# Designed miniproteins, single chains, continued (2), part 70

Each design is a single chain, and the fold is of that chain. pLDDT is the mean over its residues in the fold that is shown.

## One batch from the design tools (miniprotein)

Design m6422
Fold by ESMFold2-Fast:
Structure m6422 (fold): chain A 55 residues (1-55)
Amino acid sequence: SLEDIYREALKALEGASREEQLKIIVQAAKRLMDAGYSFEEISAFVRRIAAELAA
């Protein structure tokens, strides 16, 4: 599910460098795209991850 991918991405982002964070986000977005999620859902997911990293 989208929430499972979100939780996996957040876990992978813990302790990751800035370069690794970008790669993790891109890979998570690709997984959502491959699973058939809409562009709007993927965009919202990326914004949600970015907000978490900015906190």
Scores: mean pLDDT 82

Design m6423
Fold by ESMFold2-Fast:
Structure m6423 (fold): chain A 80 residues (1-80)
Amino acid sequence: LEKLKEELKKKVEEFKKLMEELIEKLESEGDFHSAEAERELLELFEKSVEKLLKSENEEDIKSAIEHIEKLIEEIKKKIA
C-alpha cells in the first residue's frame, strides 16, 4: 500500500507541473477561459486525490495511477 501511495504522489506531482505549464501556455495565448477551466479541474483533481489517499483502498489507488498516467500523456500532447 505505501509503495502505491508513493507512486500516486509522484504521478500527482508530475501531473500538477504539466497542468501548471498548460495553464501558463493558455494564458500567454490569451485563452483565459480555457486557463480558468484547467485551474478548476486541477483543484477538483487535488481534492479527489486527497480523499483517495485517506481511503487507503489499494484497488482505487492503482486505478487512479493508471488514469493519471493517461491524463499526463494527453496533457503532454496539448503542451507540445
Scores: mean pLDDT 80

Design m6424
Fold by ESMFold2-Fast:
Structure m6424 (fold): chain A 91 residues (1-91)
Amino acid sequence: MEELKKKLEEVKKKIDELFSKEIVTMDDIEEAIELVNEIEDEEAAIEAAKYLAKKFYERFGEEAKGGLGALGNLLKEEQRKAFDEELKKLA
């Protein structure tokens, strides 16, 4: 539905804004995670979590798979699973 797609697009744009900063702080990462957690629609939240994983890896590389990837624990269970699986697929 358009409303859900619009919300997902807005969340993705916010994640892009946070991760495009010259310096990405822990507060920025937590804000990105909270944006994903606020999505009530499970399918859209899973897509947002996968997008977050991709942006996380693009920004932090191997650190996204290691210690920084543990921040995914702040995601809700289903979103966390999607986040972890997406990170494993990345090179």
Scores: mean pLDDT 77

Design m6425
Fold by ESMFold2-Fast:
Structure m6425 (fold): chain A 61 residues (1-61)
Amino acid sequence: MEEELEKQKERDRELGRQMGITAARFVGESEEVGEAMGDAFGDGLYKIDLENLERRLEKLK
């Protein structure tokens, strides 16, 4: 269970980072700006996934 959450967190962080870098390049910003945007995206995605998992666990009880 913890292993799945850690893998999901890593995926969300990497996806966010790639999205941020791509978006920054599209608008002509630096990779550092993209990484900062990506970190925010990854954190947001992980929070949503964690909340959804909590709801599922509650329904199983």
Scores: mean pLDDT 72

Design m6426
Fold by ESMFold2-Fast:
Structure m6426 (fold): chain A 58 residues (1-58)
Amino acid sequence: MELVVLDGTDQELVDEVLAIGEEIRRAYKEQGLPETEETRRRRSEEIVERLRAALEAR
C-alpha cells in the first residue's frame, strides 16, 4: 500500500485505524511509560503491526 492517505479509503477502515491507535495509546498510558520519542516510536510501530494484522485477517 502506498502512503496515499484517504485516497478512496473506506470510512470503516479509517475508523478502525483510529480505534487501534486509541487502544494502543491507552495501553501505553496504563503501563506508565513516559511519552518520549522512543516510546512514541514503539507505539507507532505497534499500531502499524496491529493494522497489518487486521488487514491480513480480512
Scores: mean pLDDT 68

Design m6427
Fold by ESMFold2-Fast:
Structure m6427 (fold): chain A 67 residues (1-67)
Amino acid sequence: DLSVSPDEQARRLTDEILRSTDTERADELAREAYNLGSGYSVIEVGRVASTHPMVSEELKKEISTGS
């Protein structure tokens, strides 16, 4: 289903952020998921990226400004 693909991808990227131990990788995954523009990616990915310790403060500010 075409309408489900972005949300499913955002969910998988969110799971990878939670498993990440590298700030650069976590930031890359968070930015990619957020850029999918789905309802899930904007709300849930933004929340996870803003609270996860591996996500940089710079990206947290970017997401907060965009939200």
Scores: mean pLDDT 70

Design m6428
Fold by ESMFold2-Fast:
Structure m6428 (fold): chain A 75 residues (1-75)
Amino acid sequence: MVMDEALLEAMRAQVERELEEARRRGFSEEELALLREIGDAIINQDRDRYLAAARRLVAMLGGPEDEVEELEKSL
């Protein structure tokens, strides 16, 4: 399904805004790269890519694996 170009541009702007906030909060470049990957996966509606990047980010942050399972169920 073709998304509105304006909506895609707005989503990309939102991803950049979230990355800037994460950088301000002290996220590493590797963590920021994973957040960008998550944003790109959401924009492209790639569920598998999104989950793979989310699992990697959660592992790096030392978070519980059940957080990724909850995200998977919400998709």
Scores: mean pLDDT 69

Design m6429
Fold by ESMFold2-Fast:
Structure m6429 (fold): chain A 63 residues (1-63)
Amino acid sequence: MKGLYKATHPIKSSDPNLLNVEPGDIIEVLDETSDGLLKVKNLKTGEEGVIPRSALKDALEKI
């Protein structure tokens, strides 16, 4: 699960702990948390946060 992913769909949330992602962003998956979230970094914005694990299937494509 760790590695580089390209966003194919937007990920948007009002939760301040969740990372907002736009299509075309490059996301580095750093760790998987015990609560089903992924610790990630958006390499285009430099922001760090978490995203739902379901985003790997729904919104991200592995590079």
Scores: mean pLDDT 78

Design m6430
Fold by ESMFold2-Fast:
Parts: C-alpha cells; structure tokens; sequence
Structure m6430 (fold): chain A 72 residues (1-72)
C-alpha cells in the first residue's frame, strides 16, 4: 500500500492534473529516478523559473516532497 506521503502525492497529481504539466511518467520510471530529488522539488516549487511556458501552479515544499515521494 501507499504511505501517507505517497497517498497525498497521488491526490495532488490527480486533483491538479499534473500529468498535463509534468511528463506523464510512471512512478519509478528511469527518467524520474535519473534526476536528483532536490531538482524535482525545486522545479515543482517554481515551475516558471525553469520553464517559462509552464502552466503548472507552484507547489509548497511539503506538497512537492509528497509528489516526489509518490513518483519514487
């Protein structure tokens, strides 16, 4: 089963339609696991700093960490 952090990450992924804004990679995919965790957390907190065309609403640090936990 999912941990509480992973469950919250899944909820954020589904409710905010993050699959439309982040590459729709399966949890644990090579592309996700090849990036440093801190790089993903930084991107999710300020998407437009890294991609000016991003439509993703910025996440809090806690939300970003829970989403990354879901992908791991």
Amino acid sequence: GLSPAEREGKRLYEERKLGDHIAPLPPGSVAVTSRPREEWVAFLQDPRRYDPDSRLEPLSREEAERLVAYFE
Scores: mean pLDDT 63

Design m6431
Fold by ESMFold2-Fast:
Structure m6431 (fold): chain A 89 residues (1-89)
Amino acid sequence: SSLEQAIDLLNQLLTDFMAGKATPEEIAARLDTVIALLEAAGLSDIAADARAFKDQLLDLMRNQGSPLEQTKALVRGMGLITEIWLAQK
């Protein structure tokens, strides 16, 4: 399903981000795909949360955020995955 694909993309994105393997361009592209999948599913509120997460994560990467800021971003990303998973019910 499109929502399963969005969850898989987010899990991979968070894994790559925490491992320092993702570029800002890769993060932007993957999150744009997630946002498009959420909008196609009619989940406009979750799509808005995904946009806000994209902005936060890109700002964090540009400004070399602290370990605490990286942890907060991870928690937010996990929250987004939970929102999408709950929307499947």
Scores: mean pLDDT 86

Design m6432
Fold by ESMFold2-Fast:
Structure m6432 (fold): chain A 104 residues (1-104)
Amino acid sequence: SLEPLRAALLEAARVAEEAGLPYLAELLRAAGEAAEAGDGAAAARHVAEAARLMGATAPLGPRTDGAEIAAGLRALADAAERGGLPELAAALRRAADLAEAVLA
């Protein structure tokens, strides 16, 4: 089960919604559901779209492994930190660490 990653992505989505970013929250929830379903390709696409919405460049390769998802979440976290959203950045970095651990 990818429950820890899903839980971390749902927490990041909650923080994003509280920050006034409802579309980002939807993408993070969708990424968590895709990861739990074992659809790494869908999870990576949702994370890349989330990064794009925040003006970040996610490393988009044809790979759908946990390293690609983690890289996208870290790029998104850096954008959140630069945007003055440190709580969102922390939640996203926690999700990135879990993506590397459970999708390896």
Scores: mean pLDDT 79

Design m6433
Fold by ESMFold2-Fast:
Structure m6433 (fold): chain A 90 residues (1-90)
Amino acid sequence: MDSKTVSLVTAAALLAAAATIDPAEALGNAVAAVENLKEAVENSEDKSIAKDPLLKKTLERLRPVLEKHKDTPEGKEALKKLEELEKKIA
């Protein structure tokens, strides 16, 4: 089990936690998920991780959570990181 697999699994788990009804907890979990995915993509020796279906699906699911909090500094910053990740996988 390498760090890339751990980061993707952790991000997916954090995305599931972001489905909570508590907005602050949802935002915190979504921010952590984006950070884990960014680290996994940036530390990838092979850009094949950027084409992983789990990565793309997780980013698609994170976007609406972060957009609900786009007026917060944390949500805006995490959304920017999400957009940077989407550009890297495009």
Scores: mean pLDDT 70

Design m6434
Fold by ESMFold2-Fast:
Structure m6434 (fold): chain A 70 residues (1-70)
Amino acid sequence: LTPEQQEEIGRFARELLEKAKKEVSEEEYNRIGDAITREGARAVIDGLSVEEIKRRMEEVFNEELEKIKK
């Protein structure tokens, strides 16, 4: 990843977390953040494109939110 791509991915992750910040507890926020970061790191290791990394992170984000809302 270039520095510019890394910044784009980081900005996307922050936007996802910002959406959750008002809706979840601190513990839930930290769990979602950890899950997004873990999936993003795995996608980077797998050599995925920025768009694919962002999509995987968003999928994990939505899965974690669904678990909380159930």
Scores: mean pLDDT 80

Design m6435
Fold by ESMFold2-Fast:
Structure m6435 (fold): chain A 76 residues (1-76)
Amino acid sequence: SSEELEQARLYTALSIHIAGLEFDVDHRLLTPEQIRAELANIEALFEELKPLASPELVEKLQKRIDEARARADAAI
């Protein structure tokens, strides 16, 4: 369905942004301001995905975002 395709596109975009933040934090490539901006962008993408995704997928993504945020906060 068109909703399944939109979910897949948003999921892919969100996954790329989370992986990119994790990589950039691990390699000390971002300032604290840039980390905060990227976390805000990830949260915005996640809010767009929530109404299209199953509760199980939302829970899985929330856990990954929480882990990425904790990792980023430890780097600030």
Scores: mean pLDDT 88

Design m6436
Fold by ESMFold2-Fast:
Structure m6436 (fold): chain A 62 residues (1-62)
Amino acid sequence: SAIGEAAANLAASLAGQEALDAGQTPVGLRAEGSAEGGVGVVTTDKGEVRREVSGAEAAALL
């Protein structure tokens, strides 16, 4: 769905930004989303960074 795709993309972007702000190097990414929300996980040289977004936050981008 459009909301699920937006949620996955937003969560991935937030996770990536948090990893970079922490001085970590992103080496992998997984993201998933639905109308209820999204989750992004960035694998880094130091571990993982995870961010969640609500479906309402994602819908606001559409």
Scores: mean pLDDT 81

Design m6437
Fold by ESMFold2-Fast:
Structure m6437 (fold): chain A 88 residues (1-88)
Amino acid sequence: SSLESQAVGKAVGTVLRALGLQLDGELTREDALEMIRRTSYELALQDVELAREAAEFLAEQFATLGLLPREEALAAGMEGIERALREA
């Protein structure tokens, strides 16, 4: 739902702020990959399902902005989640 999408977006925004990262038009492809990996990793340490939804949200945003193909962005997000699961 739109409310669920807003909640996910807010969670992503909170983590990005905590990490000192900004979602802006100056992002390089490599910055976008690092952002999704780190955000998904941090969220997965608390809630793996929220981290998956956040990875999908960021992948959609990066695809819409033309920064990354959705599949590449989502793969990077899943990498962050898998790293968190290995360290748990």
Scores: mean pLDDT 79

Design m6438
Fold by ESMFold2-Fast:
Structure m6438 (fold): chain A 88 residues (1-88)
Amino acid sequence: MMEELRKKAEEIKEIAEKELEELKELFKKNPSKEIAEEVLKGLEVAIESLKKAKEYFLEKGDEEGAKILEEAIKKLEEAKKEIEEELK
C-alpha cells in the first residue's frame, strides 16, 4: 500500500510539472497581461489541488508522498511569484 501511495504522489508531481511547463510555454509565446492572468489562475488551481493531495497523504500517514507533493507545491509557487513580478 505505501509503495502505491508513493507512486501516486510521484504521478501527481509529474502532472503538476507538465502543467507548469505548458503554462510557461503559453506565457513565453504570448507575453501579454491577459495570458499572464490565465497562467496565474492555472497555477493557483494546481497549487490548491496539490495542497489538498498533500493533506490527504499526511492523513494516510504517507510522509514521503506528502514531501514529494510539497516539492511540487514550492516549484509552482516559485513560478507564480516570478510571473507576478514580471507583471509589476
Scores: mean pLDDT 78

Design m6439
Fold by ESMFold2-Fast:
Structure m6439 (fold): chain A 95 residues (1-95)
Amino acid sequence: HMEEKEKILKQSIDDMEAELTELEKRYQEAVKNKDIDALEEILRRFQALETRIESLLETAKKYNASQEIIDRLNSLLTKARELIEKVQEAIEKLK
């Protein structure tokens, strides 16, 4: 059923948005503490999340998900990529 598929997609997006928010908070703490090891772990987690968002976006497009779902995934992917760049910059500045 199409409505059930969209509900599952929305739940997955909600979970990924929550994970992104948690990682962003951990990133801010790691920068404050100048913790390079924590930043490198956070970078790996953001990169893994980016891959999961990209895979879900491909799945959503294949199943002709609503524009709302596609837009949310694109926004989430953009934010994940911006945070990856910030973490990489923080690591370089703290070396």
Scores: mean pLDDT 87

Design m6440
Fold by ESMFold2-Fast:
Parts: C-alpha cells; structure tokens; sequence
Structure m6440 (fold): chain A 79 residues (1-79)
C-alpha cells in the first residue's frame, strides 16, 4: 500500500527547506526542516529525530498539534 493510506512505519530524510506530508488513518503529518533532517515515523504517530531539527504538524479535521523536535528528541503526536 502507498505510505499515504496509514502512518506507515518509515524512515524519512528531509532536504534543506523540504516539506513532506504523510497521510495516516487518524489524519496527516506535515514534516518540515530548514536544514537536512533524518527522522523516523511510527504507525502510532511516534516521531523520532536522528539528525537536524524538524517541525511536525499533526492535522486531524479542524484540530492541529505542532511540535518542533531536535536530534535525539521523540514525541508521540496525538490530539
């Protein structure tokens, strides 16, 4: 299945200035980085950053959660 149909467990590499949107069953994750970043996304909305700084937005209907995570940080994104 394409990674747009659920939060597929995946490693993500963002280039400087890249924004990437991942579709999940519970909404979408928007990932953006001003500089190169390497992160992991889990099916449950876990985001773990290995390199760089990433702004993560979970969007579900009219609700939004936003977090900024640096290398070594992790968070479960939930509303």
Amino acid sequence: APPGLGFLEQAVTLRAGETRTLQGKRGELRLSAAERAVLYVGEDGTVRVFEGTVTVELIQGDQKETATLAAGESRVMEL
Scores: mean pLDDT 77

Design m6441
Fold by ESMFold2-Fast:
Structure m6441 (fold): chain A 98 residues (1-98)
Amino acid sequence: MSDEEVIKLSREAIEAAKNGDVETALRLAIEAMEKALDSSPYAQSAAVLAGIRALEAMGKTDLARKYFKQAREAMLAGDTEKLKQIVEEVAKILRELL
């Protein structure tokens, strides 16, 4: 239920970024990541990838690469605390860009 909403928002954010709708991508990615903080690691991974895509769409390519590497490492290690921290950090960065 909560996971489904986060995954839906994450997909919508990625699609907006792909279509060049950067403002919608940012807004939806922030919402997905904030909702993901109280959701499963699976939902958190989907949301953080949407946030990374939004950073990339904003031209923040170096930040997107940094957080993609960190998120991938955390997911492969099963480090749920690290993944949650990355979600919080990326959400904060995107809010500062609004």
Scores: mean pLDDT 86

Design m6442
Fold by ESMFold2-Fast:
Structure m6442 (fold): chain A 86 residues (1-86)
Amino acid sequence: MEEKVEEAVERIRKAIEENKDLPESVKFGRLSLELIGAVNEAETDEEFDRIIEEARKLMKEAGLSDEQIDALVEGARRIREARKAQ
């Protein structure tokens, strides 16, 4: 459980580092896909919340605005809820 969360967080951290020098629009799109991928690994609401909280911290450290971070998190939440309903 903890190992899966740490792996998902590390994946997001690596994506931020690898995409830091890209144009903002490209960086935002790539981070969106990586966040969606990471949250899809969450089996419980607790794991999802932990991944999201760590991702928010990493994205703020990388210079994303609160508005951009909220948009990415909302996107990931919607996709998770859609998958949970299926």
Scores: mean pLDDT 75

Design m6443
Fold by ESMFold2-Fast:
Structure m6443 (fold): chain A 70 residues (1-70)
Amino acid sequence: ALEEGRRLLDEGGRLHAQIVAETRKLMEEKGAKTLDEMAEISREVAEKYADLARRAGRAHVEGQRLIAAT
């Protein structure tokens, strides 16, 4: 149980980090200079990666629960 919980936490963390990195990269590629432009790009990334973000959150919560139960 502990090993599985740790793997889920690591996976959730990786997915969150990937979404953040993709958002930054897209902002740089599009040359976003204003907060409004950055907000629009963040919205597009959030929509595109909505499923990944949901999975990351679930993996984190489930991982914490498994570790706590051990």
Scores: mean pLDDT 73

Design m6444
Fold by ESMFold2-Fast:
Structure m6444 (fold): chain A 84 residues (1-84)
Amino acid sequence: MKVEVEVEKLEDGRYKITVTVKTEDGSAELTIEIVTTTGVEEAMVGAALLIAVELSPYLDPEEVNKAVLEAMRKIEEKVAALEK
């Protein structure tokens, strides 16, 4: 599974977060776009819930959990990098 995260800081201080999750065989692809007005934590929770709900039919629970953790980790790292 491939998890990609892009984070953009908007002019008003909001973050635009794009999470793309692809299965290794390309059979399923999920793209989530979140513009947060209140903080990274809400975007991370939202992404985690959407990944779990949308990918559960295509992936084992262990792989869903790995995708969720990877997405959350990458969001946090990307936001931290923009704030340095």
Scores: mean pLDDT 77

Design m6445
Fold by ESMFold2-Fast:
Structure m6445 (fold): chain A 72 residues (1-72)
Amino acid sequence: AEEEARRAAENVLYGLEWLGVKLSDEQREKFLEELERLILAHRATPHPSADARGDAALPIVKLVNKVIKEGS
């Protein structure tokens, strides 16, 4: 579970780096830790409805947007 969340976070980071987002090693590590934590928290929370699924991913989307801005 945690290993899968870490792998998902690493795949997201790899995609961002491929798109030209430049992060320091410290920023990469912090991003991976925060994204992994958000993925695990999301998976631990029951999905209340289909309409709420998009909102459940919002913290992850916000983190990704923040990293893109910091990497620019």
Scores: mean pLDDT 66

Design m6446
Fold by ESMFold2-Fast:
Structure m6446 (fold): chain A 69 residues (1-69)
Amino acid sequence: GEEDVEIAARILRELLGLPEESARSAARVIVEHGREGAELIVAIAGKEYGVSRERQEEALRRILEALGL
C-alpha cells in the first residue's frame, strides 16, 4: 500500500541518497515487483549515486525486512 511506498522511499533516500520524488517512484517499483524490484532498484540507484557495495547491501536488507519480502 501507500505506507509501504513511504517506508521504501525513506530507506532509499536515507541510505542511497535518492531525491524524494525519485525515491517515491523507485519505491513504487519495489512494492509492485517485490524482492526482484528491490534488488534491481538498489543496484541501479547504488551505481547512479556512487554508493558503496556495503551500503547497497544494507539498503536491500532493510527494504526486504521492512516490507516482509
Scores: mean pLDDT 86

Design m6447
Fold by ESMFold2-Fast:
Structure m6447 (fold): chain A 63 residues (1-63)
Amino acid sequence: MVTLDISAPQIVTDSTGHTYLLEPLDSTTAVIINTENGEEYTLKVGEEYTAPSSGTTFKIVAP
């Protein structure tokens, strides 16, 4: 599981070598973008998302 705070936009590489962009929309909401295929998913603080292409699970936390 990859834990991401929403304080700033960031590039994250998971344990499998896949790269994602985290883009904060507001203080509680961010978009996770798979840089290889362009898939986007919107997450709120405390939510988990598992990317179907990699099996990587992301969780957004408050800073």
Scores: mean pLDDT 77

Design m6448
Fold by ESMFold2-Fast:
Structure m6448 (fold): chain A 92 residues (1-92)
Amino acid sequence: MEQLKADLESISAEEFEKLVEEAEARVPAFLARYPDRELAERVARIIIESLRKAAEAYKAGDVEAAAKALQEGLEELEALMREHAAAVAAAA
C-alpha cells in the first residue's frame, strides 16, 4: 500500500483520470484478444471498477482511499486468478 500511495502522490489528478480513460478505451480490444472472453470480461471489470473508485477518491484528495481501492482490486484479481488456476488444475 505504501508504494501505491507514493505513486499516486507523484502524479496529478488529471493524469490519473487520463489513465482511467485510456484503460476504459482499451477494454474492447483487450476482450477481443482473449479466447476466454468471460474471464477477460471479469478481469477488465475488476480493473476498471478499481481505477474508477481510486480516481474518485484521488480527486477528493483522499490518497489513502485511492490506494485502498487499488489494493482491493488487486486482491480481487488475485482471488480470481487463484480460482481460475484451481479450475484448470481440476480439469487436468
Scores: mean pLDDT 72

Design m6449
Fold by ESMFold2-Fast:
Structure m6449 (fold): chain A 95 residues (1-95)
Amino acid sequence: MAEKFRKAVEEELPRAEALPAGADPALVAELLGRVYEKAGLDTKVEGDTLTFSIVIDGKTYTLSLSADMSPEELEAELAPYEEALLEYAEKMEAE
């Protein structure tokens, strides 16, 4: 998973760097959705909500990101998912 995520980030990084400071949260959510989709994660856009569903270490994580979330709320919502994904990737690399 880590390698697929890294590759997806590298492919979308030029678009992220092109985003102006203070970009619309909806555009940020769309970009994140594209990164996770390329990493092989299921994403769904329902109105102004972006939903991710992923199974990490036998547990199902579902995150819902709203276009009206503050940057702080967005970081807080993503933090448990990123931590779980990194821990799982580390375990897989260690074998």
Scores: mean pLDDT 56

Design m6450
Fold by ESMFold2-Fast:
Structure m6450 (fold): chain A 68 residues (1-68)
Amino acid sequence: DKALKRAAEGVLAAKTAGAVATGLGEMASHGIGTDEIIAAGRRALAEEKDPAHRRALERALQALESSL
């Protein structure tokens, strides 16, 4: 749907861990994910140095991966 498409595009275009986590969370709530989106989330996690943002990304990515 429109929200899911926007979430996927948001993750691919996101420059901050918070924006990636939000997009991944939206996709997880719809039970859908793709390899490109998961890879973008993992890249953001690898580059993020703030522990709180890393935990948010890890939780969102875990939820998304478990929905696949």
Scores: mean pLDDT 70

Design m6451
Fold by ESMFold2-Fast:
Structure m6451 (fold): chain A 78 residues (1-78)
Amino acid sequence: LEEAIEKLKAGEDTITIREESDENTWDVILELWRKVEEKAREVVDKANPYGKTIVLEVKVAGKTWTSESVILKSRPRS
């Protein structure tokens, strides 16, 4: 969280929220996705990075899954 907020303050256009585990189970994968989504929500709430890209990344047992979206919280989508 702190690193993502610092990057936004430094003028970065993309932020990455990452969680990882060595356990390769469906329950762990779902928990990690919940964690990155909650952290992303906190970053949006604290920094309000409208128009910037957020990358959610989950790494389990050496495999990486990603999701990308543009942050639109501060203005309605046109």
Scores: mean pLDDT 67

Design m6452
Fold by ESMFold2-Fast:
Structure m6452 (fold): chain A 102 residues (1-102)
Amino acid sequence: DPLLDYFKSLGFYVQIANFYERLYKEGKITPEEAAEAYVEAGKSYLQAGKDYFNKRDFEKAKKYYEKAIEMFEKALSLVPDNQEAKRLLEEAKKFLDEVEKI
């Protein structure tokens, strides 16, 4: 997806999800394209959560892991068999469980 690759190159992962959700609701893109945008947004949130965890900001780490989970669940609501989203959702839930123990 050239537009998705362009936004990824700019680091605008959060904006991607909102833009592609609108395009999907307007019937302009496939569920698979919308799900890919949610996966990329979820990856950005998961990375932000890991960065805050490494800085010992556990409250922000938790918030970003929760946002990552939401994005991967949205991707799976559109494409239930998306294996990347399933793996990343499991990973994000494990990180959330670990930060909640602190």
Scores: mean pLDDT 83

Design m6453
Fold by ESMFold2-Fast:
Structure m6453 (fold): chain A 83 residues (1-83)
Amino acid sequence: MEEAERKAVEIARLSNTATPEGARIGARGAYKAVGPEGVLSGDATRAQEAGREEARKAGLTPQEADNFASAGVAGMAAVAAGE
């Protein structure tokens, strides 16, 4: 989980679309919902949805929450793939 959060933060920094904190929140929500195996098995939609919800609870706009959730899912997929 911590590694996925760190990668999501890095992706957010590189894209300038989200704050590092927002990316962390999104990654945490996604990981909590399905874990890394769930993302790889095709539950990415549910993971992304959970990430968006966590980001919105932190006060982010819907568009920012969507970007953060996507970064979080990508980070979890990388962890599950053995990175």
Scores: mean pLDDT 63

Design m6454
Fold by ESMFold2-Fast:
Structure m6454 (fold): chain A 82 residues (1-82)
Amino acid sequence: SAAHQAELQSIAKKATNISFAILSEAVELEFQGRSEEAKEIRDELIKLMKEFDTAYNNEDIDAARKTLERLEELLEKAKELV
């Protein structure tokens, strides 16, 4: 429905903003010479974004919210490493 699409778009904007924050932390790890840890963070981000795309295409709000939570967890992990 249109209401479900609006909710999914709201979640997608949040996921996009968190993804940019995660990439920023990975760049900082690269500047610290911690390329292996930066790669691990980027690889997990790619995996989560693929899972988000699947949830979005299926209009699965619960799966999209769960993936957003996992993106927030990845951001916290990246921040703790920096």
Scores: mean pLDDT 87

Design m6455
Fold by ESMFold2-Fast:
Structure m6455 (fold): chain A 89 residues (1-89)
Amino acid sequence: MEEVRKAVEEAERALEEAKRNPTLLNVLKALGKVWEVVKALEKAGYLEAAKKVREHLEKAQEALSRGDFEAALEHIEKAIKTAREALEK
């Protein structure tokens, strides 16, 4: 639980940085932090939440491959929100 919370907090900070300064490096950093959230959820046994976060992450990667940073950040935000909801249960 605490490992998941820490990963979500780090992902939230990376997302805020990417929103303030939307460079490719900052978006990639936020994506990397969301992958850490997926790993933490899987390790904690939150398999359904991990699957949903991964689905949003895949959509974010697809948007980034198109150069659509706004859509990528929206999908990252949805991934983080999904992980947050898992922590509230």
Scores: mean pLDDT 84

Design m6456
Fold by ESMFold2-Fast:
Structure m6456 (fold): chain A 100 residues (1-100)
Amino acid sequence: MIEEGREAIREAKELLEDPAALREIGDLLIREGLPTPEQAARIRAGDREAVAGQLDLLEHRFVHLVETYEKNPTPEIQKALDNIRRLVERIREITERVRR
């Protein structure tokens, strides 16, 4: 579970050299409301480092939520994990589509 999600995020970071992948992943992150307005402006300008930074934060948050859930499983943490898993799955779908 945790390794699969980390791998999906890392594969997305590797694809950021592709302008189409960079734009589609960036647009997804903006739609999900993850970046600040300033970060979103950089992403819209095609700043690969801004998108990579958001993916790094997403990986860190995902790992933290999994570890927190293992120590203290609550419905609130489960809901947060389900939300982040759905986002990671959408990133994986973009990655698979771009690689085709």
Scores: mean pLDDT 82

